# Designed miniproteins, single chains, continued (5): the designs that were tried, part 99

Each design is a single chain, and the fold is of that chain. pLDDT is the mean over its residues in the fold that is shown.

## One batch from the design tools (miniprotein)

Design m19438
Fold by ESMFold2-Fast:
Structure m19438 (fold): chain A 120 residues (1-120)
Amino acid sequence: MKEEEEKKKIERYIKIASLNPVIEKGLTDLANKIKEKGELKPSEVLKLFEKYYKEIKDKLNPNDQEIMDKAFEIFKKKLKELEEKNIKLSALDVTKILAESMVSAVITLAVDRALARRES
């Protein structure tokens, strides 16, 4: 029961964090790698995500790259705070933080674009 519930939550967070099917597949693969290792230090999670993003960046359109760059900036900041507290992260923790970072990036960019349009 707990394993099935955690899997469904991880899948839900991945869908929230995914702008397109390429990102969804990559995030699913990363979540599975973290799950196999149990828990990782935030610095180890960051290295895995930097490698992943480098591999997919050229496959993304410029708008998706802008959103992903902003989401990654927010994600890195959160991981740094957790590393300073010596907190280890599960696949569930990582996918939740990533979903929150993606939502924050989308909202921030939408607000910034709306404000720029109103100033002009």
Scores: mean pLDDT 81

Design m19439
Fold by ESMFold2-Fast:
Structure m19439 (fold): chain A 75 residues (1-75)
Amino acid sequence: SFEKSAKERLDGLLTVLKKKREELRKKGDFDTAEEIDKMIEKIEKSLEEKLSKEQFQKLMEEGTKLLVKAMKKIR
């Protein structure tokens, strides 16, 4: 189903974001780590609720953009 697939994809994004948050903290970039932490909170709350297609797309887009930003800062 859409809901099952969407939740699995968001859970995968959460796993990667949590790893990058810890890498940023180790590098001393606490500001970017805090942005990721807020994104993690938004995704986790959405996973507890009924997820719309629009909400899913927005979370995936925002989370992916933040992940790209984090990857550039880790280099």
Scores: mean pLDDT 82

Design m19440
Fold by ESMFold2-Fast:
Structure m19440 (fold): chain A 75 residues (1-75)
Amino acid sequence: KAEEAVAKLRELLRQLGLPEARIDEILRAIGARASYAEIGRLLGISQAEARAFFRAFEKKYGVTLEDVQEGAARL
């Protein structure tokens, strides 16, 4: 579940055109339980937009941000 959540987010960010180095930076931040403000800054969006992005991600893929945090912490 945690590994699946990381894989789904990595693929989504890749499809959005982010380079692999940026995706790895974002996943490391999530694994370190960075705030929505920090994650938003890495994505080039606001804290509110980052919160909405992850809410939509959770709903679409049936996983939680906590699943991503757990999986990313093992990277």
Scores: mean pLDDT 83

Design m19441
Fold by ESMFold2-Fast:
Structure m19441 (fold): chain A 80 residues (1-80)
Amino acid sequence: EREEKRQKVKEKLRKLLEQLREEAKKMDPETKEMVLKLVDITEKAMEAKSQEELDELSDKYAEEGEEIEKFFAEVEKAKK
């Protein structure tokens, strides 16, 4: 049951990520790039089968993750 619930959440997240990819096509180039990077990293993290695979993904995308985090932090600061 736990695994079934996890699989349903994962399926819903995949659909949301697919929607984000379509929404990103309407965004400015800089925001689109950051959103697409976030979607790609999230999809790969969702497919990780072990903690070791997740750690390898974290190491590989550490720089990109920091870039995305800084970008969205600046966007939030620009809003009032």
Scores: mean pLDDT 72

Design m19442
Fold by ESMFold2-Fast:
Structure m19442 (fold): chain A 90 residues (1-90)
Amino acid sequence: SMDHQEALKEVEDMLEYMKELLEYIKKNAKNYTKEELEYEKELVKMLLERFKAYVRELAAKGLISESEAAQYIKEAEKIAKEIIEVLEEA
């Protein structure tokens, strides 16, 4: 069964993935087609919604605190917004 430390690590690993995706998109978005840019925006929106749902589920189960959940969601929303802005500038 997942404990508090395992839940935090999983959330932090997911955030690290989103940060790596931002850096990848910053380097590559200018080479994307219009269709690829739209597809990537949809994927990022889906990733954010899944992240928020998962983090809220962990908080509901008492595996992380409500304040930890709110902080992680805020950080993920900021990263997702930055990715979408890069894609829109491309």
Scores: mean pLDDT 90

Design m19443
Fold by ESMFold2-Fast:
Structure m19443 (fold): chain A 89 residues (1-89)
Amino acid sequence: MEAVREAVEKVRELIKEVGLPEKVLPAAEAGVYAAAGDDEKASKLAAEAIEKLGVPHAVAVEAARAGEAAYRGDLEKAREYLRRAKELL
């Protein structure tokens, strides 16, 4: 649980740094939870981003990859995925 919280906070910081809107955060959180093995939580967060907050599917996919990378401690790769997400907006 601590590792999940740390990864979510780090991805939130990177989203602000890259200049993505906060509505992208649930998609990135979905990636963190998927990497942690919580597929049910990941699915709910992905649905929130795409269906309720209107995040384009391609943007959500790159944000989720960033979350997975952040959970694994690869912050440079997480930042790269978030830059790709921004270019798709």
Scores: mean pLDDT 87

Design m19444
Fold by ESMFold2-Fast:
Structure m19444 (fold): chain A 69 residues (1-69)
Amino acid sequence: DEDIQKLFQDAKKYLEEGNFNKAVEAITKAGLKKGDITKGNEAALIANMYGQLGLYDDAVNTAKKVLEK
């Protein structure tokens, strides 16, 4: 899906720029479009999706920040 791929590209760009809020927004939209973000597994899905972008350490740190807010 072109929209999902664009959201992953946007998330990668925002993480590289250090804009975690926009990166989280983009990956959350991608997860919702895929139907992956569901009750009780959001943090794991965010970490896995960011891992697919080759940004595993940033994904883990971002997921932790989302869970704290």
Scores: mean pLDDT 61

Design m19445
Fold by ESMFold2-Fast:
Structure m19445 (fold): chain A 73 residues (1-73)
Amino acid sequence: NAMEKARKLLDEIEKATVEQVPKLADEFVEAASKVENPIEQVALAMRLLALAFDSTDPEKREILIEAARRVAK
């Protein structure tokens, strides 16, 4: 459930504008934090980092890097 929500949010974040990203990132952190398997949680954070580095917008990149850090604690 939480894992499925986090994966859907990754797809939404990939296509999102800078204005949409803060809310989607917060929702992603909440969903990822509820994933009990630590390997899967790390994988979600790494996928978010990949989206950050693939982003041409520096503001979107910084928001996603910070969100990945929040998942890792």
Scores: mean pLDDT 84

Design m19446
Fold by ESMFold2-Fast:
Structure m19446 (fold): chain A 68 residues (1-68)
Amino acid sequence: ATEEQKEEATRLAVRAVLLAAEGRDAEAKELLDQAAPYLSPEQLRSLADALRAMGRDDVAAHAEALAA
């Protein structure tokens, strides 16, 4: 992946966390799907941990599945 793709994936991941915080879980999952090809499994697990800390368990489970 290019640096541009990694930067965009990071922006999508941040936006996904914000959408999940607003209860917009379906949209958050869609952005995680777009970001996942350019994120490491470790980054996806870190995102899952943050989402679980926020009480967004279904989005967290989705991030964990993408890490596999």
Scores: mean pLDDT 84

Design m19447
Fold by ESMFold2-Fast:
Structure m19447 (fold): chain A 99 residues (1-99)
Amino acid sequence: SLIEELRKYREKTIESMKEYFEKIKPKLTPEQQKKLEEQLKRSIKEIEELERRYTKLLNREKDPKQREMILVQAKLRLVGIETEFYVFARQLLKEEQAA
């Protein structure tokens, strides 16, 4: 099922972001940790809203090729959200080096 594949991809994306947060956390100040945690929460919410929207699109689409395109588009958007989270974390680390 393409919906099942999307769910599994979403779960792995959230897992990777949480693991990255735990890995980077010791390198951050308490204020930066709070900012990154809030960004993680926002990113997870965006991912969950994206899954809901694309699940509805997959349920409505009957053409197999268009369904594959919808799944690929969903995956690319998930990669975008994950990338924005990693960029945000890197910017926090650079602020410490600039001070």
Scores: mean pLDDT 87

Design m19448
Fold by ESMFold2-Fast:
Structure m19448 (fold): chain A 72 residues (1-72)
Amino acid sequence: SKEKAQKELEEGLEEVEKIFEKMLELDKEGYTEWSISFKLSYAKALVEGYPREEAIELAEKRTKEIEELNKK
């Protein structure tokens, strides 16, 4: 179980690294005007395997949820 937990952690850290790299790719592609929260949500969805259109929809939903939470 300890070895399994360690492997899960390593896979999680690899996932975070992929999300970070995807955010940098988006900046290079000219999406620098997008909010950090939107870019993070979009990059995460892309790394999770969602196609571009679905990833945008998820990013919009997640960003609106964050904005609504900050409103309160």
Scores: mean pLDDT 73

Design m19449
Fold by ESMFold2-Fast:
Structure m19449 (fold): chain A 78 residues (1-78)
Amino acid sequence: AMSEEEIERLLSEAIAYLSDGELEKAAELVKRALEIAKRVELSEELRRQLRGVVDVLITAAEKAGREDLARELRELAA
C-alpha cells in the first residue's frame, strides 16, 4: 500500500542521514514514519524494520547527548 511504501522510503532516507551524521533530519523522517504507522496496519517485517531504525536513532541521540530527543522517540514509538 502507499502508506507502507512511504514508511519504507522514510526509513531508508533516515538511515542515510544517520550515516551522514544528520541526527535531526533522521529524527524528522522517523517521526513521520511513526505517525503514519499509528494509522495503518503494517506488515510484520516492516514493523520490525521500523523498530530497528527507531532503536538505532535512540542510541545515536543518547550518544550525542540528546536525551530530550531519545525520550521523545521512545514516547512516539510506544
Scores: mean pLDDT 85

Design m19450
Fold by ESMFold2-Fast:
Formats: sequence, C-alpha cells, structure tokens
Structure m19450 (fold): chain A 70 residues (1-70)
Amino acid sequence: SSAKLAQGQAAARAGADAAARGDSTAAYVTGHELKKLGLAPDEEATRMAEAGRAGDAAAYARLGQQLADG
C-alpha cells in the first residue's frame, strides 16, 4: 500500500542518514522496527529499509525513485 511505501521510504531515509553519520546501530534498529511493527513487507519498503541500513546511497536513490513513480 502507499502508506507502507511511504513509511518504508521514511525509515530507509532515516537509516541512510544514520549510516552516513557512521551510526550503523541506528540504521539497523530502524530496519528492525519497521519489520517488528508489521510494516514489512511491502517488498519495496523492505528493500528501502535494507538499503538504508547498508548506507547504500545509490540503491536508496534508485528505490526511492521507483517508489515515487509507483
């Protein structure tokens, strides 16, 4: 659903920001909380959260664009 996609994007964005700051724990926790709250998966939201945890800015940008288009 669009709500789950938006929540996944927000979580992945927060995770990517944390990873960029060198806070891999916060990035990991963001992905874990998304799954724990039952917001996973929308498959694309899950991929966004994982890209955020990995700090993969290129993957994050690509998936974010795909989610915005769909």
Scores: mean pLDDT 57

Design m19451
Fold by ESMFold2-Fast:
Formats: sequence, C-alpha cells, structure tokens
Structure m19451 (fold): chain A 93 residues (1-93)
Amino acid sequence: MEELRRKVERMLLEELEKQKEEDLKLLEENKAPEELKELVEKSYEAFRAFIEGRYAEAVRLFREIGHEHLADKSPEELREMRDRLIEQALALL
C-alpha cells in the first residue's frame, strides 16, 4: 500500500507540473497581467505543498491567494482531503 500510495503521489505531482507549464504558457501567449501570472504560480505552489503533505505551508498559501474553498481549511482537513484524493486515484487503478 505505501509504495503504491507514493507512486500515486509522484504521478499527481507530475500532472500538476504539466498543468502549471501549460497554464503559464497560455498566460504568456495571451499577454496576461503579471499579477495574474503570480496568482497562478502561487496557486500551483499551494497544490504542490498539499500533494506533498506540507499542510501548514499549503494552508498559508491558500489563504494568501484567497482560494474560495481551501482558504478556510485547517491542516487536518487538508490531510483528510489528500487521503481521499489518493484513495480515489488508487480505486481507478
């Protein structure tokens, strides 16, 4: 179980990095404001911290960006959400 959970975590991080690169490329191609680019970069850093289990940092970053659903979450609630995300990914394997 632990080895498979770590594999899922790595796959989620790889997908997150791909999505970040694509989003930043689209923002650059559309000449988006620098403030929007910074917001997107911080959003991806928040989700990276979340997937990596760095809940205290994820909470801080979600609060900084004012995330509609995640800015009010505690580290414990984020841990539960991460566990559910990994469990759902494992169910698809």
Scores: mean pLDDT 82

Design m19452
Fold by ESMFold2-Fast:
Structure m19452 (fold): chain A 81 residues (1-81)
Amino acid sequence: SMEEIEERARAIGEEAREVLSKTVPDEFAEPFAEATYEVTLALGERAPELQKAGVSTEEAQRAALEEILARAAAAVAEARA
C-alpha cells in the first residue's frame, strides 16, 4: 500500500540521517537524509510503471542514488547561497 511505501521511505531516510550524523555535519546529513526519503518514496510509488517499462531493479536503484546525490548537493548549495 502507499502507507507501507511511505513508512519504508521514512525508515530508510531516518537510518541515513543517523548514520551520516555520526560522520558529517548536519548541514550535509540533513539534505542527504531528506533526499533519500523523497527519492525512495518516489521510487516505491513508480515501481509498477518501471517494471512494465522493463527497467531493472539495478538500473532503478542506480538512478535513485544519482538523484539523491544531485538533490542533496543542490540543497546544500542553496542553503549556502
Scores: mean pLDDT 79

Design m19453
Fold by ESMFold2-Fast:
Structure m19453 (fold): chain A 79 residues (1-79)
Amino acid sequence: AIEELGEEAKERLVKAGNPELGEQVYQLLQAAAQGQVTLQQAADGLERASEQAKSFGQDETAEALRETAERVRELAEEE
């Protein structure tokens, strides 16, 4: 679940024109899958990144990050 979400988020961010950020998000969610960070910490990081992207007018990037953060929070609450 979390690993698939990381792959999906990377694809969305590449399509939005931010391949470097896509790779970073993929690695963050892989770290969460391996227990190196909590799902809550990952979601918080993605939410902050979404707010930053909005401040730069990167609406598609911000939306992809926000949706990914929501789905990570849902997984954290269902474990």
Scores: mean pLDDT 82

Design m19454
Fold by ESMFold2-Fast:
Structure m19454 (fold): chain A 92 residues (1-92)
Amino acid sequence: SLEDELNKLVRPKPELAALLREVGITAETLTLGDVLGAIYRWADDQGLVDPKTGIVDVSGTRLGEILGVDSFSVSNQEELIEALKKSLEEVP
């Protein structure tokens, strides 16, 4: 389930870990849900979230480079999770 997936422990790869440190995340491992929350915080802090649509334009940003996308929706957690997979290591 999505809830079970959000509770999994993950280790951000170095480029994503550096971005997460800008919003105060210094832990080497955290839940996938915590990673999503930190990404939303980073995007909001950068003024990238459209408050009317919930669309985040990350084109030309470090986050867009990390995810390999130009935009995502805050209402579509599964889309963001899929984009994140290559930037996360599973914790056994």
Scores: mean pLDDT 85

Design m19455
Fold by ESMFold2-Fast:
Formats: structure tokens, C-alpha cells, sequence
Structure m19455 (fold): chain A 75 residues (1-75)
């Protein structure tokens, strides 16, 4: 993700991603938003997968995306 999350909108997206990482229940709309944001994070981190910290973040983002995609399927 090559963007800075600022203000209320940024805080809402950060909170949404945190909820997804915790495996919390999301609405279909929130799950779709989470998938889009996580996809951007995954694409941004792929070139940095040789760094242990970036790899951990990449793995966490992939797990969160799978969880959000499963919520969309159930909808």
C-alpha cells in the first residue's frame, strides 16, 4: 500500500483491517472493502517479501483477505 491513511476515512479503513485481522464478523460491504484494501497491501508488499517484517505483514494480509472473501461467499 503506497498511501498514507489520514483523517476519519483513514481511521475507518485501519479499524476495518484490524477487525478483519481479528476474524470479527463483517457486513458484505465491509468485507468487500477489506478485500480491496488488503489486495493493495499484498501487491505493495510482494517485492519486499525477502524482509522478515514485510513477509509477516504479507502473510497476515493474505490470511485476512481469505477470511473476508469467505464472508462474501456466505452472503
Amino acid sequence: MMMVLEGEEGAELSRLIARTLKGEELSKEDAEKAVKVLDEIIEYLKPYSDDPFSKKSLDEAKEAKKYAEELIKKS
Scores: mean pLDDT 74

Design m19456
Fold by ESMFold2-Fast:
Parts: C-alpha cells; sequence; structure tokens
Structure m19456 (fold): chain A 65 residues (1-65)
C-alpha cells in the first residue's frame, strides 16, 4: 500500500511541476514576439503533455487503492 501511495505522490508531483513549467513557458512566450516565443510555446505544449501523462498514471494507480 505505502509503495503505491509513494508512486501516486511522485506522479502528482511530476504533473504539478509540468503544469507550473507550462504556465511559465506560456508567460515567457507572451513576452517574445519572435522565434524565441515560438520555442517557449513548444516547451509549454510539451510540458502540458507530460502533466497529462503523469495525471493519467496517477489515476490508474488510484484505482488499485
Amino acid sequence: EKEKEIKIANYYTAAAINRAGADFARWLAEQHADTLGDQYRAEADSAETGARENEKKMKELEKEL
């Protein structure tokens, strides 16, 4: 049980970090109208994908509790 709880906490933390990273990258993209802004948007999209994947794994483990 405790091992599953630790894994859930790890996925939750990874998702939260990716969400925060996505928000920050989108804010940076708004500060730049050039190719650097496009790069930050790509980083934000990647971070959002990572957040969703970690959230999905967390939900799958929660079903086993």
Scores: mean pLDDT 82

Design m19457
Fold by ESMFold2-Fast:
Structure m19457 (fold): chain A 55 residues (1-55)
Amino acid sequence: SKAKLRALAEEVTRAMEETKRIVSGLTDPEVAAQYIAKVKKEQQERILALSEEIK
């Protein structure tokens, strides 16, 4: 359903915003880069799983 697609898209967007907020709170750029890399891998798997669920 389109409502389900929209809800999943909003959850993904919210997760990305939360990641940005956490990263902006990190004072060490190297630590921030490592955290971003880890979250990107998790986000990629999550987005794929959510996208498949709505197909």
Scores: mean pLDDT 73

Design m19458
Fold by ESMFold2-Fast:
Structure m19458 (fold): chain A 61 residues (1-61)
Amino acid sequence: MSQLLANKAANAAQNGDTEKVKEYVKEADKLGVGRAIARASLQVAQQSGKTDAAKTLQELI
């Protein structure tokens, strides 16, 4: 289950979809893995050059 949320968050980060990134990280937080998923998605956003998504993810960590 957490793997599915991690994949969705990473895809949203790669696309620069800041709103979806926030939603998926918040859902992951309810499962106790929000910080781990935020960190993984931050790496994807940085590698994809999605500056706004990367800033949002840094604030969620």
Scores: mean pLDDT 80

Design m19459
Fold by ESMFold2-Fast:
Order: C-alpha cells, then structure tokens, then sequence
Structure m19459 (fold): chain A 70 residues (1-70)
C-alpha cells in the first residue's frame, strides 16, 4: 500500500539509507509520487523534499528529488 511505502521511505530517509530510499521512489507510479510529494512527516512537520535535503548530500538529494518529481 502507499501508506506502507510512505512509512518505509521516511524510515530510510531518517536513517540516511540512500539505496533503500531510491528503490522505494523508483517503485512508485506517478499518482503515488504526486501524493507523496504533498505529504509531511508527522513527527517533524517536514515534507519528503525537506527531509531529503536535510539528511542527504546535495548530489544524492537531487537524484532522489528527480525521481519524486517524475
């Protein structure tokens, strides 16, 4: 489910697990990516994009965000 994918993505991002975060984002369809881009992490109040930019290097963050925006 999308809810399970969101939970796993937030866990991967917070752990700095680039490989897992990338795999999850690649597994999403266009509607799931659009919905996920609007989501905020309930404990931090940050969006997926904001969490990615905070946790990962500039290069890794841009690659993940490119996948999210596709």
Amino acid sequence: SLEEKKKRLWEAILAGDYATAKRILESLDGEERKELAEEVHPETGLTVEELIRKIFSEEEAEELLKLLRE
Scores: mean pLDDT 81

Design m19460
Fold by ESMFold2-Fast:
Order: structure tokens, then C-alpha cells, then sequence
Structure m19460 (fold): chain A 85 residues (1-85)
């Protein structure tokens, strides 16, 4: 199973590293056959641990897709994950 990962809005090396770690955590759950909703919540949890300027997180998912938006003082980071068969 291939997981497609899209990350946008990361403006600093620290934000990029946090987004990449969060995307990997969510992608692993999708590879294990967990829902996109579960993947979105796990990715959001990782972002909340790594980003001290985080204001809000919105996670949503379907069976095979996860989308996370993290609102920071500096802007918004978006992560999209999709399981492809």
C-alpha cells in the first residue's frame, strides 16, 4: 500500500520537521489499516507535541484519507494523507 503525503504551509525548518514527523505517524496508521480519521488524530497529536505556537488543530478523515490543518501564530500548516491501493 502506498501512502501519498502532501505538506504545505511549513515556513521554518522546525515547522517542516514537525509536519514531516506528524505525516509519518499518520501514514503508519494508514499502512496498518486504521481509518483516515484515526490517522488525522494521531498526526494532530504529534503536531501539538512539537509546535509550541500552535493555536488550533482541525483533523478530518475518511476510510483512506486524512487531512490536518494546524493554525499557528505565523500561519497554517496543512497535511494530507491518502492510501492508494
Amino acid sequence: MEIRVEISGARTPEQRAAAERAARAGAELLKEGKSGTQAAYEAGRVLAELLPDLRAIVGRGTEDEAEIEALLASGTIRIRLRAEG
Scores: mean pLDDT 83

Design m19461
Fold by ESMFold2-Fast:
Structure m19461 (fold): chain A 82 residues (1-82)
Amino acid sequence: SAREERLRELAERVLALETDEELRELVEGLSEEEIEELIELLREEGRFLEADRVERIAVALEIARKLIEIGEEFDKELEEKK
């Protein structure tokens, strides 16, 4: 299907990207489901190092987003009470 072809194209792009910054930009454009499917495809293809790299970047992005959300909620609470 077109979705399977897209996932294979994304896997090929991951293999071509040398910097964590470029890979971060790619991963930021993907849904959580697409990230999980991409990691699984890379592992099925024997690309364990690339799969681990995508997973580490995805986890780092999730942590960063949660920290930003916590900070924004804290700032809003401080502004609303003063």
Scores: mean pLDDT 79

Design m19462
Fold by ESMFold2-Fast:
Structure m19462 (fold): chain A 92 residues (1-92)
Amino acid sequence: MKEEILEELQKRMAEISQIEDDEEAIRLALKEAKEFIEKMKDIKPKEEFVKAAEEIKKEALAKTTDPLKKELIEAMAKVMAKAATLKAEKKK
C-alpha cells in the first residue's frame, strides 16, 4: 500500500505538470491532495512517507517549467507534510 501510494503521487504530480488547462490543473491538484491526505491516515511510519513524498516533489519540480504547475506541486506536497506532522503531534 505505501509503495502504491508513492507511485500514484509521482504519477499525479507528473500529470499536473503536463496539463495545459490551468483550471483543470488546479482541480486535479486539489482533488489529489485531498485523496493523498486521506490515504496517509493508514500509513505507518508517517515520517518516512513525508521524506519520500519530498523526493517525488523534487523530481516533479525538475521536470516542470510552468510557474503555476510548480506552485501547485509545492502546495500539494506542503499540505501533505503538514497533515502528517499534525497527526503525529496529536498522538504524542
Scores: mean pLDDT 70

Design m19463
Fold by ESMFold2-Fast:
Structure m19463 (fold): chain A 110 residues (1-110)
Amino acid sequence: HMSLLEKLGKATQELLKKAEELIKDDNFSPLEVLQAAVKFLEVVREILKLSDEQFTKAVKSVLDGLKKDAKAFAKKLIEALKSRDAEKLKELFSLSPEQAKKLAELLKKI
């Protein structure tokens, strides 16, 4: 049994790992980054009490970013998660300012 904060830490680490692999390897599947991002957002949904509509918008934001330019999106994802910048997290995951600020605070604790 893991706490939600421990789950967030593990999901964040896995997402960072997959995003870094995508940048380094042209044959690495963007689908693996999407799968890791969905797992990350499932934990975020549980902690922040995201609605189904908010969760779907966040997943769509990731999917659209990866489809447009997978490597550029992966770089933005790494930057947002490592800097714990609320504005970058808000833009990347289509969160409200309040939700993005709360996520940034949670990421600073892991």
Scores: mean pLDDT 88

Design m19464
Fold by ESMFold2-Fast:
Order: structure tokens, then C-alpha cells, then sequence
Structure m19464 (fold): chain A 92 residues (1-92)
């Protein structure tokens, strides 16, 4: 279902944000950003395809959780998390 797809994308986005919080190398920061942004985009697209308010809420929550987690990773994490939330909201 669109809700299940949005939830999976949201979970990946949050995990990407958590990875950004702990990232020390450029490669780790890139990996966390790809997961956070990619997960948020996936969640937003799933919500858009499904058209349900529940799927849209799951996508936005994923973006918010990614932003909160990534903010602990300093300025790069903060920007990557903000981008994830913006993508989730733009497509949901």
C-alpha cells in the first residue's frame, strides 16, 4: 500500500539522519545524506501516488524525524535533514 511504502521511505530517511549525526568522514556524510534524502523522496513519491492523507502524514513525519536526527551532525547534517523534509513535503 502507499502507506506502507511511505512508512518504509520514512524509516530509511530517519536512519539516514541518524547516520549523519554520527558521521565523521566525507564518505559517511555522503552515505547518510543519500539515505536521508532518498528515503524522504521515496516516502513523498509513495504518498503522491497513493493520494491518501495517511500516506502524506507518514512521509512528512519521516522528513521531520530525519531533520531532527541529522541536526546533531553539525551544519552539513542540518542542511541534509532540511533537504529531506523539503522533499517529503514537496511530493506529499
Amino acid sequence: SAVEEARRGAELAERGGEALAEAKTAAEKAGGAIAAIGGALSAGLAARRGGSEEAKREARRGGERAREAAAKGGPFGEKAGEAALELAEAFA
Scores: mean pLDDT 86

Design m19465
Fold by ESMFold2-Fast:
Structure m19465 (fold): chain A 81 residues (1-81)
Amino acid sequence: MIEEELKKEIEKAGGKVLSIKREGDRITVKFVVESEEELSRALRALRETAKKHGYKVESVDIEEDADGTLHVTIVLVKKEK
């Protein structure tokens, strides 16, 4: 399933998945990464996984905490064929 592949790909990029929620044609993925390099790898892996399953990235929100950890919220939406 797409949710399992998204989690696997984020974790392979060095990210830690906090939550993945699917609501119809929308998937909200929340994860953390420790660096901009890990962020770039995770975003690339996420985009490729989404594309493979017929989803596109609708939005990306990134918040940095006091320790420099990047908290990422990505919304994926199912694209029309």
Scores: mean pLDDT 82

Design m19466
Fold by ESMFold2-Fast:
Structure m19466 (fold): chain A 66 residues (1-66)
Amino acid sequence: SEELRKVQEKLLEAVKKGLITPQEARDIVLRAFIEASLFSDENERIKKAVELMEEELKRQIEKAKA
């Protein structure tokens, strides 16, 4: 839950800085939770969702800098 809060703050900061759009931020969150929903354990779902959100956010920020 703390890691989920941190990645949500990073997503909001990226939107505020104009690195990603609000729509891209929503898509990152939705796709991560859909993929994570395949796990039956709640802790594993949260961990997977955080990993996916962090990876995609990093990828989009690097693409924006290029």
Scores: mean pLDDT 81

Design m19467
Fold by ESMFold2-Fast:
Structure m19467 (fold): chain A 55 residues (1-55)
Amino acid sequence: MSPLEKAKKFVEALGFSVSDSVVTGEQIAKLPEATRTALIYALKDNNVPEELLKP
């Protein structure tokens, strides 16, 4: 599973709707701060470079 696909599924699992099929750094920046922080930490634990998550 691609890092972006993992990010999308994680955001959806937290109860947030994602209009696009791809979660980008810009979309992640629009999430509530607590959710964004939790997502970034979860993706880091799965060896996703933080740079790919920045807007």
Scores: mean pLDDT 57

Design m19468
Fold by ESMFold2-Fast:
Structure m19468 (fold): chain A 100 residues (1-100)
Amino acid sequence: GIKYDEKVVEQLKKALIAAGVPEKDLQDFINYVKSKYGKDKVDEALAALAVLLRVKTPYTQGALEMLKGATFEQRVAYVRRNSSLPQDLLDEIAAFARKY
């Protein structure tokens, strides 16, 4: 997974906001992940969210190349197979992504 790095988190946040995720909703989600799952899960959670929303960054490029033309459900299946995140958190990331 992605290492926790404030610069990485800020780059993923900026890219997700540019892709149409409201800043407040995204920040509320980040704070929720920090409080429930731990700060160390935030990087991978944002990278997973960016993959589901097809947001290209240096941290998602490889996954998006593998998922070219994939449906949303196929991207969810990919993230579930390739992520070390708890299944409950992956369900919450998918539910968040479905709003956009």
Scores: mean pLDDT 85

Design m19469
Fold by ESMFold2-Fast:
Structure m19469 (fold): chain A 70 residues (1-70)
Amino acid sequence: APTAEQLQAVKELQDYVKDHNLYVPGSKLTSDDSLLALLQARDFNVDEAKKLLVGEAAAELNKPVSSFLD
């Protein structure tokens, strides 16, 4: 089971998805399981996971990364 710190990191990515409109309809990219997998792939570095998430969302939506960043 995820630790409290890992669950907090997932919550930070969930908040980031909401704040930057990264939700992709019909995709599991922004699901809790997918966000946890992104964090695991980046050794729970939230900043690196955010960068990976933005890149994956941009690819799924066929849009430039700048469209998600303010």
Scores: mean pLDDT 73

Design m19470
Fold by ESMFold2-Fast:
Structure m19470 (fold): chain A 61 residues (1-61)
Amino acid sequence: MESTVVITVPGSVSEEEARALAAGLLDAEGRAANARVEYEIEVERLPDGSLRVTVHVTTTP
């Protein structure tokens, strides 16, 4: 299964913090589902100062 999630976070959050939070949540979800989860995280600073976090998730049974 493949899915893409896009989240916008406040400009007060650093790119490193945004990546760490997303990775932690995905790892927790994978453990709860007893499935292998592969993910790719992209972080982009928007003109208004907010961060756009794009998460590409692939779940293998």
Scores: mean pLDDT 71

Design m19471
Fold by ESMFold2-Fast:
Structure m19471 (fold): chain A 69 residues (1-69)
Amino acid sequence: ASYRAVLSAPASVEAVAAALAPFDVTAVTVDGTEVYFEAPDSTDLAAVAAAIRDALGLDAEVSRLPAAP
């Protein structure tokens, strides 16, 4: 599934990818404060936000992007 995270401050793609490595994420892209990634449907959004906070010191608002209709 596709996910979006909005960070409280900009981060590098390398730092975000490292923070999310435990969640089996792929295709990480960063555009300023917006992060897009692919992860399993079972991915816990609260756990992802907590991992970003713990690794980067940033607040993250994580949401699942809708699949095509």
Scores: mean pLDDT 81

Design m19472
Fold by ESMFold2-Fast:
Structure m19472 (fold): chain A 81 residues (1-81)
Amino acid sequence: SDMEKAEEMLAKFEEAVKETIELIKEGKLSREELEQLRVHVQGLAEQMLKYLESIGAEELAERLREATKELLEAIEEELAK
């Protein structure tokens, strides 16, 4: 079902977010890579959010917003150095 596919998509996104935050904290991304990542994450999250809202997946949409917020906060903290 669309809901099952959405859950799998979000679970993979959440896993990737956790791995990316650890990479950021280790200082392994350049300033240019962090700026590119910020733009890409914002665009991807907007597209995913619209999809989740279109299928009525409110709980998945909330999880997406939280994971996106954590990643963007990690990017901004590193860019502020």
Scores: mean pLDDT 87

Design m19473
Fold by ESMFold2-Fast:
Structure m19473 (fold): chain A 88 residues (1-88)
Amino acid sequence: MTEEEMRERGREVGRATAEALAADPERARALLAEAEANREAAAALLGSAEAVDLVLAALRAGLAGDVEAAAEAGGELGRLVWERAKAA
């Protein structure tokens, strides 16, 4: 799988996430609050503060109804996944 393919898959996930969060704003707020509260632990577990920040960006964009911003955050997360897979 190429970087471009992983970015596109990430964008698809970001768009789907934004649509799901827009359909349930209360759940979206709860998920964002929980993710923000656990940011340091998640960054330590994943070994990447950048990955956690991209997930938070996608959640914030989804809650705001900004599908394009959520797609871009998902695409960048896809790039990080590709880079880690390439290094393994």
Scores: mean pLDDT 79

